# Designed miniproteins, single chains, continued (4), part 85

Each design is a single chain, and the fold is of that chain. pLDDT is the mean over its residues in the fold that is shown.

## One batch from the design tools (miniprotein)

Design m14941
Fold by ESMFold2-Fast:
Structure m14941 (fold): chain A 87 residues (1-87)
Amino acid sequence: AGVDLTAQDANGETPLHVAARRGDLAEVERLLAEARRDPEVLRRLLTARDVYGLTPYDLALISGHDEIAALLEKEARELGLDLTVEP
């Protein structure tokens, strides 16, 4: 059931985008724990881009939530992803 976790709203935001933007660390941790059950879901959540091309990591940085940004970067590195590299 990975579809709900990676579903994007009218702004292209996933639940992880919203939690990262709000600074809701507990919700970010819950979403990551759920997504870890499927590496493909976790990868898609970490790399999903909103209508402005921003990932959840970008929204955490822009919003000043450094702990969330660091957590998302660590999860991405464990999957062999670099959230700072252009496609």
Scores: mean pLDDT 78

Design m14942
Fold by ESMFold2-Fast:
Structure m14942 (fold): chain A 96 residues (1-96)
Amino acid sequence: MEEEIEKELKEAEENIEEDFKAHPKPADLVALEALEAARLKLEELKEEGASELEIKYAERVLEIYKKVAEKLKPSEKAKEEVKKRVKALEEKKAAA
């Protein structure tokens, strides 16, 4: 099971990088948005008391997105856009 996930995620790293480059939006922005979505999903699973396996899988997905985002050398503009969206989501969560 772990070896299957490792193999799949290792192959996915290259595929994700190419998919982001092919996206209509700038690749660095897409990578940062995907990274933030993966981070939020991990936090959600932890808050909901999800299984150890689900949390471990989400952590591995997050690590892959981190590697892809770092490789794409995100611009300051892309980082600012993602920070604004994260802040808006946190404010919405706090207000709810």
Scores: mean pLDDT 71

Design m14943
Fold by ESMFold2-Fast:
Parts: sequence; C-alpha cells; structure tokens
Structure m14943 (fold): chain A 67 residues (1-67)
Amino acid sequence: SGEDEAKKKLEEELAKQKKLDALMTQPIEQLMQKAAENGMPVDKVIEEIKKIYEEVKKKLKEEEEKK
C-alpha cells in the first residue's frame, strides 16, 4: 500500500542525510584538531571546511549515479 512506499522513501532520504553528516563530521574534527595544534587562523579553517563540503557533495553525486 501507499504507506509502505512512503516509509521506504523517507528511510532512504534519512540515510542519505546521515551519510552526509558522517562524511562531514570526521574530516571537520580532524581539521579542527590540526588547526589547534598548528595555530591555523580561523578564516583558513572555514575555507578548508568549505572544500570538505564540496568534495563530499561530489562523492555523493557520483555514488547516486552508480546505481
């Protein structure tokens, strides 16, 4: 029935969002630790976070096209 299909689609969207968060969290934490140890300026950290976001977005797009 229609409820079963809607639930499956919702689970797929939630799984995508969790994957994005997980892929973002680890590199950002590593970057923040490196920044603290090396005295990296905050503006540089922000630019690196933006790069991580773009890279993760590209990887997710490629994974979606491989199905």
Scores: mean pLDDT 74

Design m14944
Fold by ESMFold2-Fast:
Structure m14944 (fold): chain A 62 residues (1-62)
Amino acid sequence: SEKEKLQKEVQKAAEEAIERNPENAEEIRNIGEIAIAQIEAKSPEDAKKVKEAAIEKWEELI
C-alpha cells in the first residue's frame, strides 16, 4: 500500500540520518517511530506530510 511505502521510506531516511549524526540516534529513532505510527493513523495526503516533517526535524539535528 501507499502507507507501507511511506513507512519504508521513513525507516530508510532514519537510518541515513543516524549515520550522519550517531550522537542523536535515539532522538532520530523516536521521531521515526512516531512518524510511522502517524502514517498508519492518517489519510494518505497527511501521511506524506508526516514523512516530510520527520525529515525536516532530522535535518535540524545535524
Scores: mean pLDDT 82

Design m14945
Fold by ESMFold2-Fast:
Structure m14945 (fold): chain A 93 residues (1-93)
Amino acid sequence: VDREQLVAALVGAGLSREDAERLADLYLAGKYEELAEELVRVIERRKLSNSQISRITGLSSSYISSLKSNEELKEAIIEHLKKFPELFPLPFL
């Protein structure tokens, strides 16, 4: 996996290069719990849309809309990354 390609995809999804580099490093290290925690902080800080969250995580926008808290979102991201790491960020991004 090319770190620069992953960073470029995250920047394309609306993240800053600093946030994208941090998340890319956590993903490549397999630190999915820390990755999900950091991503939720970025989402909250930047008020990312469900569409942007969908592009970054690979979760559907409708599923994201069904989640009622940042804690539920974090757990959903962790489960998704452990089962389908290849979908982060979305492969067509």
Scores: mean pLDDT 76

Design m14946
Fold by ESMFold2-Fast:
Structure m14946 (fold): chain A 109 residues (1-109)
Amino acid sequence: MKDEEERRKGEENIGLAGGYLQQGIDYIEEGEALLKAGDYEGAVEKLQKALEYLKKGREYAEEAYESPSEEAQEKAKGLLKFIEEEEKRNEELLRQAQAALDAARAAAA
């Protein structure tokens, strides 16, 4: 196929973006669970890892959006929207975890 390589590259980038998004979500859920358990240091660590994976997912989704495939572009738009929503969720949880950690350290001093 004349466009096979470009289509395959777009599909691979979408798959990678989705995989990194899922890993980011898994770290957000772990961080939220640790925050609820009062493990603020663990929560911060997991939520920082979530940011790293969401950033990688966004980079691959942006590459897929640059694909000449309209189907890859539409899938990339959907992934970018979900990544942006999860980045906002993670940012809020990270702020809560950091504030709780700072308060716990102040109370222990």
Scores: mean pLDDT 84

Design m14947
Fold by ESMFold2-Fast:
Structure m14947 (fold): chain A 69 residues (1-69)
Amino acid sequence: AELDFNAKVSELLREALTDPDPERRQKAIDELAKLLGISREEAETLVENIRKSIEGGKADARAQAAALA
């Protein structure tokens, strides 16, 4: 089911982005690559792009807060 697929992708992305153990992050990336049918390198790029997007969003939120002060 699409909902189950999306839940699994979200779980693996969360682990790849937030787990303090580098071995667990790498396993999450490997499982994400298998689930999506892409290479490990492609999965690493996807995770990095999402990380940069999240950090960009945090930077934008800080800039907006500063503009309101």
Scores: mean pLDDT 73

Design m14948
Fold by ESMFold2-Fast:
Structure m14948 (fold): chain A 88 residues (1-88)
Amino acid sequence: SELEELVKRAEELLPELVAEAEAAGVDRALVERYRPEAQALLDAGLSSEELDALVEELARRDEEEARAFAVALGEVRAQRAIEQGKAA
């Protein structure tokens, strides 16, 4: 089913996203700091376009924090897809 495929992709993607962030030297403490904000924005129903615009806006002020925020958004999205798929 489409839902099972989405859960499988998210389960495969999440550890890859974490490993890529670690390999890139992204500050895990900054990622965890932005995680609740990422969760709140996704819960508010912001589109991928709106989220990308926020990351770009933050990057104009601080590229390191923008990287951490982008990582947090990606990881939270993958985690939500897994949780929503398992609940259905």
Scores: mean pLDDT 79

Design m14949
Fold by ESMFold2-Fast:
Structure m14949 (fold): chain A 65 residues (1-65)
Amino acid sequence: MVEEVREELQRLLDELLADPSNTRQQIVNAIVSKIQEYIDKGLVSEDEGHLLLNELVQELQARLA
């Protein structure tokens, strides 16, 4: 389940980055909201959601550098 959620979040990040009108803050907010939805639905734990968020934020920073 975490692997499937990770794949979907990676796809979301790619789509958000492809739109040049999106600010870094808007991208982060969209990712946070999506992860919270997965936690609320019980698809990932709070700890798993925290790890996914940290990984995606680091990837976002690397891709914007």
Scores: mean pLDDT 82

Design m14950
Fold by ESMFold2-Fast:
Structure m14950 (fold): chain A 66 residues (1-66)
Amino acid sequence: MEIYKEFSKILAELSKYAPRELVREVASAFLKKDEEKLNEIAQRLRSLGVPDELIEKLKEIYKKKK
């Protein structure tokens, strides 16, 4: 439950940098535990100027879910 709340906060921060559709792809990949897709999306987020610190938070939350 707590992991999902923290994840929602990360999605809100990502929406400041990325289109809504890309943020939805992040949520979908996270829920499906699709690590390969999540890494692909993370690379795209970096290209859009999303801070590395925010991307690392996303990866840490994904890691905690495993």
Scores: mean pLDDT 77

Design m14951
Fold by ESMFold2-Fast:
Structure m14951 (fold): chain A 88 residues (1-88)
Amino acid sequence: DEGVRAAEAVAARLEADPAALAEAAALEDRLIAEYKAAHPNPTKEQMAAGLLEAARAVLDLLVERGLLSPEEAEAVLAALRAYLEAQL
């Protein structure tokens, strides 16, 4: 499972870099709050879409920081999308 392996690799790198972890968490919280403000009564599908948008932005930040590759970012995002689709 490429997505799981990529997520584990990302988690390990973030544990080694608590500043990057804190920055990623703050970005995620901000983007989710902005999405909820734009969608005050979101459907489950809209909530999943907002979470995926926040995740992509966080993953793009981690790629910019050199903490993961673009391929790892796409694998993590694909795994998250599959997980959310299964929950809907």
Scores: mean pLDDT 78

Design m14952
Fold by ESMFold2-Fast:
Formats: structure tokens, C-alpha cells, sequence
Structure m14952 (fold): chain A 57 residues (1-57)
């Protein structure tokens, strides 16, 4: 749902910020896009970004 997409975006963006990225940074924006694209809400959005960030490391 749209609500799940918005919530996933916010949670993933917050996860990037917790890793030290600025809110307006390209990484934080990328995290939000990943989280939103899952459509799974806060938990799924955050986890999707965390897994993507780990894979890119």
C-alpha cells in the first residue's frame, strides 16, 4: 500500500542516518528509495536497505 511504501522509505532513510549519513545525502536518499520500493512497511524497508548496504560494502 502507499502507507507501507511511505513508512518503508522513512525507516530506511532513518537507518542510513543512524550509520552517520546526512539526511540530504545521496546515500540517505538512496536508502529511502530502496525502502519505499519494497512496499513492506518500516521493518521490511529498513531491512532491505541494511542488506543492500552490506552487499555493496
Amino acid sequence: SHAAEVTGRAAAHDAARSLGHEAASPEAQRAGAIGMSTGTGAEGGRLAYELAAQADA
Scores: mean pLDDT 77

Design m14953
Fold by ESMFold2-Fast:
Formats: C-alpha cells, structure tokens, sequence
Structure m14953 (fold): chain A 60 residues (1-60)
C-alpha cells in the first residue's frame, strides 16, 4: 500500500541517519524490536515488513 511504501522510505532514511551519526545502539534496538514485533504479529507483520522494504528500495 501507499502508506507502507511511505513507511519504508522513512524507515530507510532514519536507519541511514542513525548509521551516519554512528548511533549503533539505536540501530541495534530498532533491528531487534522490528524482528521480535514481526514474529509476534505473525503473517500480517511479515507482509507489512515486505511492503516497507519494497517501498524503501523503490524510494532509493
């Protein structure tokens, strides 16, 4: 969806900014939280995550 694509772009920018700033702790927390939340939410979260990734790649 358009919302998921926009979310992917924003998430990509935030991750890039965190990496550029050298905030490894923030990056690790985001990656850990995202993975756990995806597993707990189940299939719908996987679909949302895939859409966000797709949006980020398309936005790049």
Amino acid sequence: STAAEAGGQLAGREAGEAAADGDEEKMRNSMRGGGIAGQQAGAPAEVAAASAERGGLKGA
Scores: mean pLDDT 54

Design m14954
Fold by ESMFold2-Fast:
Structure m14954 (fold): chain A 77 residues (1-77)
Amino acid sequence: TLDKEEAKRLTLAVARALGFPEEESQRIADELADELQGKTPEEAAILAFEKVAERSEKEGNTELAQKARDAVERLRS
């Protein structure tokens, strides 16, 4: 079960893995930490990729959104 700082670190790792710049990765981590705290690392990773996919799609970055969705599929398998 993740505390808020653990949730921030996990989300930061997810954003970096998807190729976000450091400043944007940090902002994504700050935005999602509250939603991910109290979850297991596996649940948090899946949710983080799902939230990043949704955000990327809304911003018109369909390639990044698909990459994040592919990661969710792998983690759920």
Scores: mean pLDDT 81

Design m14955
Fold by ESMFold2-Fast:
Structure m14955 (fold): chain A 65 residues (1-65)
Amino acid sequence: SMSDIQQGMQQYQQTQDQAIDNIIQRYRTDYGYTDDQIQSRQNQFRQYSQDRLDSYRQNLISSAS
């Protein structure tokens, strides 16, 4: 159902966001990254996450046809 697809996408997005936050925290704490370096890495991760979410969505649509 559309509700199941929406929930799946939300769960995927939440999992990706949590993983990114954990990696960013490690970059700051363990590797001593500056705020500018952190911002650059966040932008890269967010773009990658968006591309993955778009691919996931297309796969769900394709499987329904």
Scores: mean pLDDT 75

Design m14956
Fold by ESMFold2-Fast:
Structure m14956 (fold): chain A 83 residues (1-83)
Amino acid sequence: MKESINLSKTIINSEFPYLSDKEKEEAKKAIKNNDDKKLIDMSTKIVNDMLTTAMNASRSGTMDDEEIAKAAADPNSKTTSVG
């Protein structure tokens, strides 16, 4: 659906600066090729990662929006500030 793809692109673009170089390349490739499945898969991973990080930060109250975004992009950061 057009709406799901637009949402996926928005999520990828909003988190783009916080993605690893490999994820950035994948995101650019998926956007360029209009790969609906890849866009949905990438946005789902980003959202799940952000939700998990935000939930943990909410329990501890220690992360701001920038730290949450950075933690979602960097797996090592996820090991800190868990409830």
Scores: mean pLDDT 67

Design m14957
Fold by ESMFold2-Fast:
Structure m14957 (fold): chain A 66 residues (1-66)
Amino acid sequence: SAEERERLETAVRAWLAEHPDVTEAEALSDETIATIALQAGLNPHDPAVREEIRRILLEELRRRAA
């Protein structure tokens, strides 16, 4: 849903703000994805949630590198 997407985007941005020097590999780790899912109030074991978090993380990291 749009609300779940907004929650995920907010959680991703908050996590990245707390980890300014994180590498792409560390940010895309299973531990990071699970942490972001839990912070968004979503199921860290849902593959759709995990895929959406990876997508948002990649977009934000590429934006940061630009």
Scores: mean pLDDT 83

Design m14958
Fold by ESMFold2-Fast:
Structure m14958 (fold): chain A 68 residues (1-68)
Amino acid sequence: MSIAELIGRLIGEAYNILESYGVEEVTEELRKKAIEELREKFKELNVPESLVEDAVNFAIAMYEMSLR
């Protein structure tokens, strides 16, 4: 898997996690929950923590833009 494919998968799964919450605003508590859920989904790939956090942050930006 290329790094670009990995990043795309992480962002897509993070977005799906955020959509599952059904909220209009992502709180810091929900952000932390999304990071842990994404980490668990990708645990076998040993993804760097910084990349997981970046993917969730990007997905939050996309999710909040979709509500406006």
Scores: mean pLDDT 81

Design m14959
Fold by ESMFold2-Fast:
Structure m14959 (fold): chain A 59 residues (1-59)
Amino acid sequence: SEVDELAQEYYRALLEDRERGRELRRRVLELRKDAVDRVLDESTRSVELIKEAVDKLAS
């Protein structure tokens, strides 16, 4: 039936998207790390501010 065919297509799309998403997620994590390092370098005036920035980006 059309419903079964659509369900299969949806499932296939989810699987393909997941693999692609894994790569993108890895890249985003790398970018986030760079952003954190930049914030740490610029905000070395107090430990508290550094901690808050790291916690925010890590969540």
Scores: mean pLDDT 65

Design m14960
Fold by ESMFold2-Fast:
Structure m14960 (fold): chain A 63 residues (1-63)
Amino acid sequence: MEENKERLVERAKELGLSDETIENILLDMDYHGWWSPEDVERIVKMIERGLAEGAARRAALAA
């Protein structure tokens, strides 16, 4: 369980997420009990997708 948390936190930091954002994600996962390897990988993919969407939206606003 803790190994999955550490892996997710490390990946989120590599992706440039703030500590506050990471903490909010961890709180959601604790609330739902999503600590299986599959759940962690799904959450990482959601973070990656959200960052890509956020970058696209920011680019559109900057144009």
Scores: mean pLDDT 73

Design m14961
Fold by ESMFold2-Fast:
Structure m14961 (fold): chain A 67 residues (1-67)
Amino acid sequence: MTVVIDLPPGASVGDMVLAAVRHAAQTDPSAEATDIGDTTAVLRAGDQEYRVTLDPAAGRVTLTPMP
């Protein structure tokens, strides 16, 4: 299920990635982010991977579970 996390507009890529990792860490403490770009990252929590979409201008992070 897709998860949306709202941060203040102008949040850094690091703030957005940290918010995504903290959300996933609520269910799996092994959660970590890889392949961090300007608009996307990959988040892994155990056997579940998420595609992370970053919107710094809107302060929005979207977590989409990967199959």
Scores: mean pLDDT 78

Design m14962
Fold by ESMFold2-Fast:
Structure m14962 (fold): chain A 101 residues (1-101)
Amino acid sequence: SLEEDIEKALSLPTLEDAAKRIKELVEKYGRKKVANLLFQKAREAETDEEAERYLVLLMLTGDKSVAAQAVIYAHVRGLDVARITVKAAELAEKLGIKPEK
């Protein structure tokens, strides 16, 4: 299931490996479904480190609507929004994920 596949991706030791798996799940399940579940997991995260990680992965899905909500949530939670955005952009470049034209 998507939920089991997301849990496996989030358990990967490096952010880069998690990002590669999220890219595959976006192709399999669609951007909006993956982004929404990552947003739910970020909001349920007990630590700020986990929440930041999940939000970086969410930004990589390319779903602009859920990403906009995630940015507001990150600000309200007191997370470093700039750091999340920069990490997501660096991973997108490294993995060849281009913004939709």
Scores: mean pLDDT 84

Design m14963
Fold by ESMFold2-Fast:
Structure m14963 (fold): chain A 100 residues (1-100)
Amino acid sequence: MAELEAVLKEEERFREEVEKVTSTEELIKLLEEAKKEYEERLKKAKDPFAKGVLDVAISLLDAALAKAKTVSAEEAKEFALRVQDAVIHLIESARELALS
């Protein structure tokens, strides 16, 4: 479960940082950094719940990156925040399942 807690804390930090971005370029850089960190965690992950969460989170970050390249900064940021909220809910659900 320590792996899921670490991912949750990082996602909460990234969400806070996304709220502070003022340009599409800053948003893309932040999402690319988040994806790299999650890819590194996935390579080292041993917990199957953490692996599943990281796989889905990486896919959602890829969707947010693709969106950021095709829409306005405001729409891209709003979409990225929704993606981050979805990842947080996914982590919380995985934690509940692992504890049941």
Scores: mean pLDDT 81

Design m14964
Fold by ESMFold2-Fast:
Structure m14964 (fold): chain A 72 residues (1-72)
Amino acid sequence: MDALIAELEKLRKELEKAKTLEEALEILKKMQEVTSKLSQEEVDALSPEQKARLQAIADAAAAHIKALAAKE
């Protein structure tokens, strides 16, 4: 589980390096592919700390995509 969260954190950092909306959306798709490997039971079994980390990754990704979209 921590390995999957670490992979998402790495992808989030790559997304933040993206300068175009197209590049950011491609990385977001890869992040969604990683999260799709989790069953609902696995998601529900996450610790509060793991859930908070996933939420922080999602919030950071959404903020960067919104910023790139606003520049277009």
Scores: mean pLDDT 79

Design m14965
Fold by ESMFold2-Fast:
Structure m14965 (fold): chain A 63 residues (1-63)
Amino acid sequence: SRKKLRELIIRSASEGVKALGAAAKAVSGPASERPKYEALFDKYLARMDELEAEAKRFEEEAK
């Protein structure tokens, strides 16, 4: 349904904000912590990809 697509997009945007926060800490924080924040960034991007794939599935099911 259209409502479910909107919820998935909002969730994806929320994960994107978390990814940007991790990226900011990776570049501004101590070098010893950079791999930790890069891993968090990748984790949040992967969650966004999963939510986008779910949204695309619902778009296909609507036809």
Scores: mean pLDDT 81

Design m14966
Fold by ESMFold2-Fast:
Structure m14966 (fold): chain A 81 residues (1-81)
Amino acid sequence: SDREAARELLELALEGQRLFSRGEAYAEARLEGDTLTLTLYNAKDGSVLREVSANLATVREVAEERLAAEEPAAQAALAAA
């Protein structure tokens, strides 16, 4: 579902932030039309570890719900969107 994809993207954003703080990975966000794509790369060789795409409006909705609960993943995704 769109909400499931949005949730997966937010969870990837949180995981990516943890890995980035450890120097293990980095993430890039790309917006094409209304589709937000988050790609996580291996910091050692630049290979793609994971990629998730979700509808931007749905990501914002889910992120706002989580932000109301003070969840860090929602804040990171909102900044990326």
Scores: mean pLDDT 81

Design m14967
Fold by ESMFold2-Fast:
Structure m14967 (fold): chain A 87 residues (1-87)
Amino acid sequence: DEAYREAVRLVQELADRAYKEGKKLTPEDVRAEAERRGLSPETIELAVRLAEFYQETGILVIPPDAMTREQFERLVEATREAARLLA
């Protein structure tokens, strides 16, 4: 799904930028940048959810380009559960 791939790329880019600037990535920063770039509402909401997941778990989930939306959501859920078990 193009929207999922674009959302993941945006979050990766913003996370890398925040790291270089000594800042933490927030869902609000991701939403603002996605809106500034004129991304689709679907891509914006997916990117925000990815940033929320990263903020909650400290884990950035990077799906491969070939991964479907359903496979990505399953991976996100599995990673979230693994993070809970490690806490």
Scores: mean pLDDT 72

Design m14968
Fold by ESMFold2-Fast:
Structure m14968 (fold): chain A 81 residues (1-81)
Amino acid sequence: MKKAQEELKEYALKLLEEVKKEAAKVIEETDDIEKKKEIKKEVEELVELANDAILNTKSKEEAEEAKKKIEEAKEKALKKI
């Protein structure tokens, strides 16, 4: 079921671009080196989580579960940014 995995990948890429853009803006506005490092780590962890979810997606049902997991991780990351 490659189609479900590809749709999930497109969704995740778009979501990650939005998060990266928001993180970059906060990083540019802050002079706190530790805060910048923390934000970068949160973004990296979200990217890894999304990639792992995509790789392990074999069905449409798994794709829906992966989407929910990625969205929850995004909300958690944005709260720390």
Scores: mean pLDDT 79

Design m14969
Fold by ESMFold2-Fast:
Structure m14969 (fold): chain A 92 residues (1-92)
Amino acid sequence: MDELREEIKKAVLELNKKSKKPLTIEEQYRIMELALATALAESLDKARQVLEEYIKKFEKQKPSEEEILRRVAENYRKAGREDVAKAYEDIL
């Protein structure tokens, strides 16, 4: 888990440095959590695709926090982490 989190964190930081409009710290944490949930549900390659997708979305038009958190919850549920998914749903 910790190694996967560190890899995703590094990917977020590197992609954010290359972005035309850098994400705020809070936005970086939301996108990192979405990528982590996606990696656990599907694969690390899919997580990287989702990360690139959302950074491009932030450059054009910022997605809602609710949309991001809902997707995080769904991916954690798919990964078998019902406890984490419910925690995210409870704050929506």
Scores: mean pLDDT 77

Design m14970
Fold by ESMFold2-Fast:
Structure m14970 (fold): chain A 86 residues (1-86)
Amino acid sequence: DDILKEADKIADEIYKELVKLGMSKETAERVAGLFKQAVLYIMLGREEEADAALEDAIEVVKKSGHPNQEKAIELLKKKYEELRKK
């Protein structure tokens, strides 16, 4: 439950930042959901699955045609690196 709560908080933060970058709410929700999976896998020590979930989130950003896709990808990678430094 605490792990799920922390992952939800991180996903909500990512969702808000993606919307601020001009991503549609629908696409931002999909990306944040995939990023939440990556966060959960990091917290469980499942690094290979976490990396795969991050790549899935990045792929959704790239396919969205979002005008700030590079900034969105940078945001996801930076947040992911911060979480992995445990």
Scores: mean pLDDT 83

Design m14971
Fold by ESMFold2-Fast:
Structure m14971 (fold): chain A 96 residues (1-96)
Amino acid sequence: STRVETRTLEWSGPHGSVSGTIRVTTDTETGETTLEATSGENNLDDAGVEAVAAEMAATYGLPESDVRYMLTVVADGGLQLALAAEVRRLLARAAA
């Protein structure tokens, strides 16, 4: 069997906003987790990327430098895919 959960990512502040939805699929027999971004939007300026990176790092326990890099790569769309890929990589690293 598989378990499917949706998780929402949301930030807003003086430098703009970022939001997204991630679908998490877990195989209950193997424990394997698959992450997929289903929606997202990034309206941050450069200063907003720095501010949101710090808040996301604190909220999700991720390295600030990694979050900042991810946000700069997805400044004009693609936040959903980049966020999902980064979380998958962190999970793969934890499993290794």
Scores: mean pLDDT 59

Design m14972
Fold by ESMFold2-Fast:
Structure m14972 (fold): chain A 98 residues (1-98)
Amino acid sequence: MEFEEKLEEQLRELAEVYNREEDVELLRELIRKLLEGKISVEEAIEIIRENIPDEVLREAGIVAVESAALYKAYVEGKEAEVEALKARGRARMEALLA
């Protein structure tokens, strides 16, 4: 199944669980812009930090945009960027489990 379909499913689940449709719509917009190359992953994370007050949804949103950036880098054959994003995701996961 396509990454975009799985991502839409995850965003729909987040909207239902947190009842924060406006924040989830912002996440959808940022991911779209990221995939189109109109915004960097760092810019997307900054916008999430400034606009999403719920801590859990904010972290989920950051994970979602980092995953979209990883997918984009992988499709574009940017191996060094893929490895850097994998390391970032692993470090974040380890922090969440600590």
Scores: mean pLDDT 73

Design m14973
Fold by ESMFold2-Fast:
Structure m14973 (fold): chain A 88 residues (1-88)
Amino acid sequence: MAEQLAALDEAALPVVKRVQEAAKEKGLTKEAQEIFAKAAAEAEKVKDDEAKSLEITLDMYVEIAEKVGDKETAAALRELLAQARALA
């Protein structure tokens, strides 16, 4: 379980970086930070549940990618989110 969650987190890393750079380039940093803060508070409540924490984190990045208008990155993150949900 933990090893599979780590593999998903590693697979998400380049997609997450793409979303962060796109949000910065489009000047959506404030909106991204607000989404991040909300997700971080929810993840903290379930920090002992690695699968649920990863699910919340991936869902947050999907929302940011959709706000940025990066449909392909949002689709890739939704696929990773589905895999994380299957492990929770």
Scores: mean pLDDT 74

Design m14974
Fold by ESMFold2-Fast:
Structure m14974 (fold): chain A 80 residues (1-80)
Amino acid sequence: IDQKEVDEGMTRITVGVSIIEALNQGLEEAAQIIRDSFDSSKEKTLESVTKKLLEKGGIKVDKNSILEASDELIKKKKEE
């Protein structure tokens, strides 16, 4: 019902903001490491942390989603 839908929307917004804030807090190097580890088939501890963060937000963890977020952060920093 309406209140549950509002609560779900607010939760997803809060999780999204938290992920963006974490990445913006100077995790550019971490974003590169995530990309490189997926490309090299080598897992890093940071990958597990990122996956847990997405899962806590009710978002199914996906390597593509992590890579897209990392690429957007890198692009944003280079354009600034």
Scores: mean pLDDT 53

Design m14975
Fold by ESMFold2-Fast:
Structure m14975 (fold): chain A 84 residues (1-84)
Amino acid sequence: MSVEEIEKIIREVFKEYNLKLISLELVKTDEKYYYFKVEIEGNVPLSKVDEIVQEIGKRLGTNVSYGILENNEKKTVFLLAVKK
């Protein structure tokens, strides 16, 4: 599974959820995971982030986890770990 394929699926899912993706950046990779920094416009509830991350994992056919870095009135920022 390529980085380009993962980014395509992430962008498609955010578009379907009608969320504005400000940035999507591959920040790190290791033997087991790709790590993406995801920035979304506005305050997105944790339950909605969880739902979106589960949908990304389902479409990619792999385990996906995340950690919230920032969640305020202007933006939601999280780190997404995608298993290779």
Scores: mean pLDDT 86

Design m14976
Fold by ESMFold2-Fast:
Structure m14976 (fold): chain A 86 residues (1-86)
Amino acid sequence: MREELAEEIRKAQEEADKKLEEYWKKSTKENQDQIYKLQDEGGNAAGDAIQKTMSGSEEEAREAKERALEILKQKVSEAESITNQS
């Protein structure tokens, strides 16, 4: 259902935001700015996908969810890489 797809995207964004916040707290000021940008990009992708799940076709909704989850995962991985620098 569309609402279920939107909820999955919201939960994925919440989990990503939580991890990004933890990486932000551990990072230098320069890296904090970059992590903040990654969080903003992830949030925008999730928001766009939620709109597509509510107003688009069933196929478009599924594709939007898959893309959003992949983008959120990628942003978290980038933040982890940045934070783990010496």
Scores: mean pLDDT 80

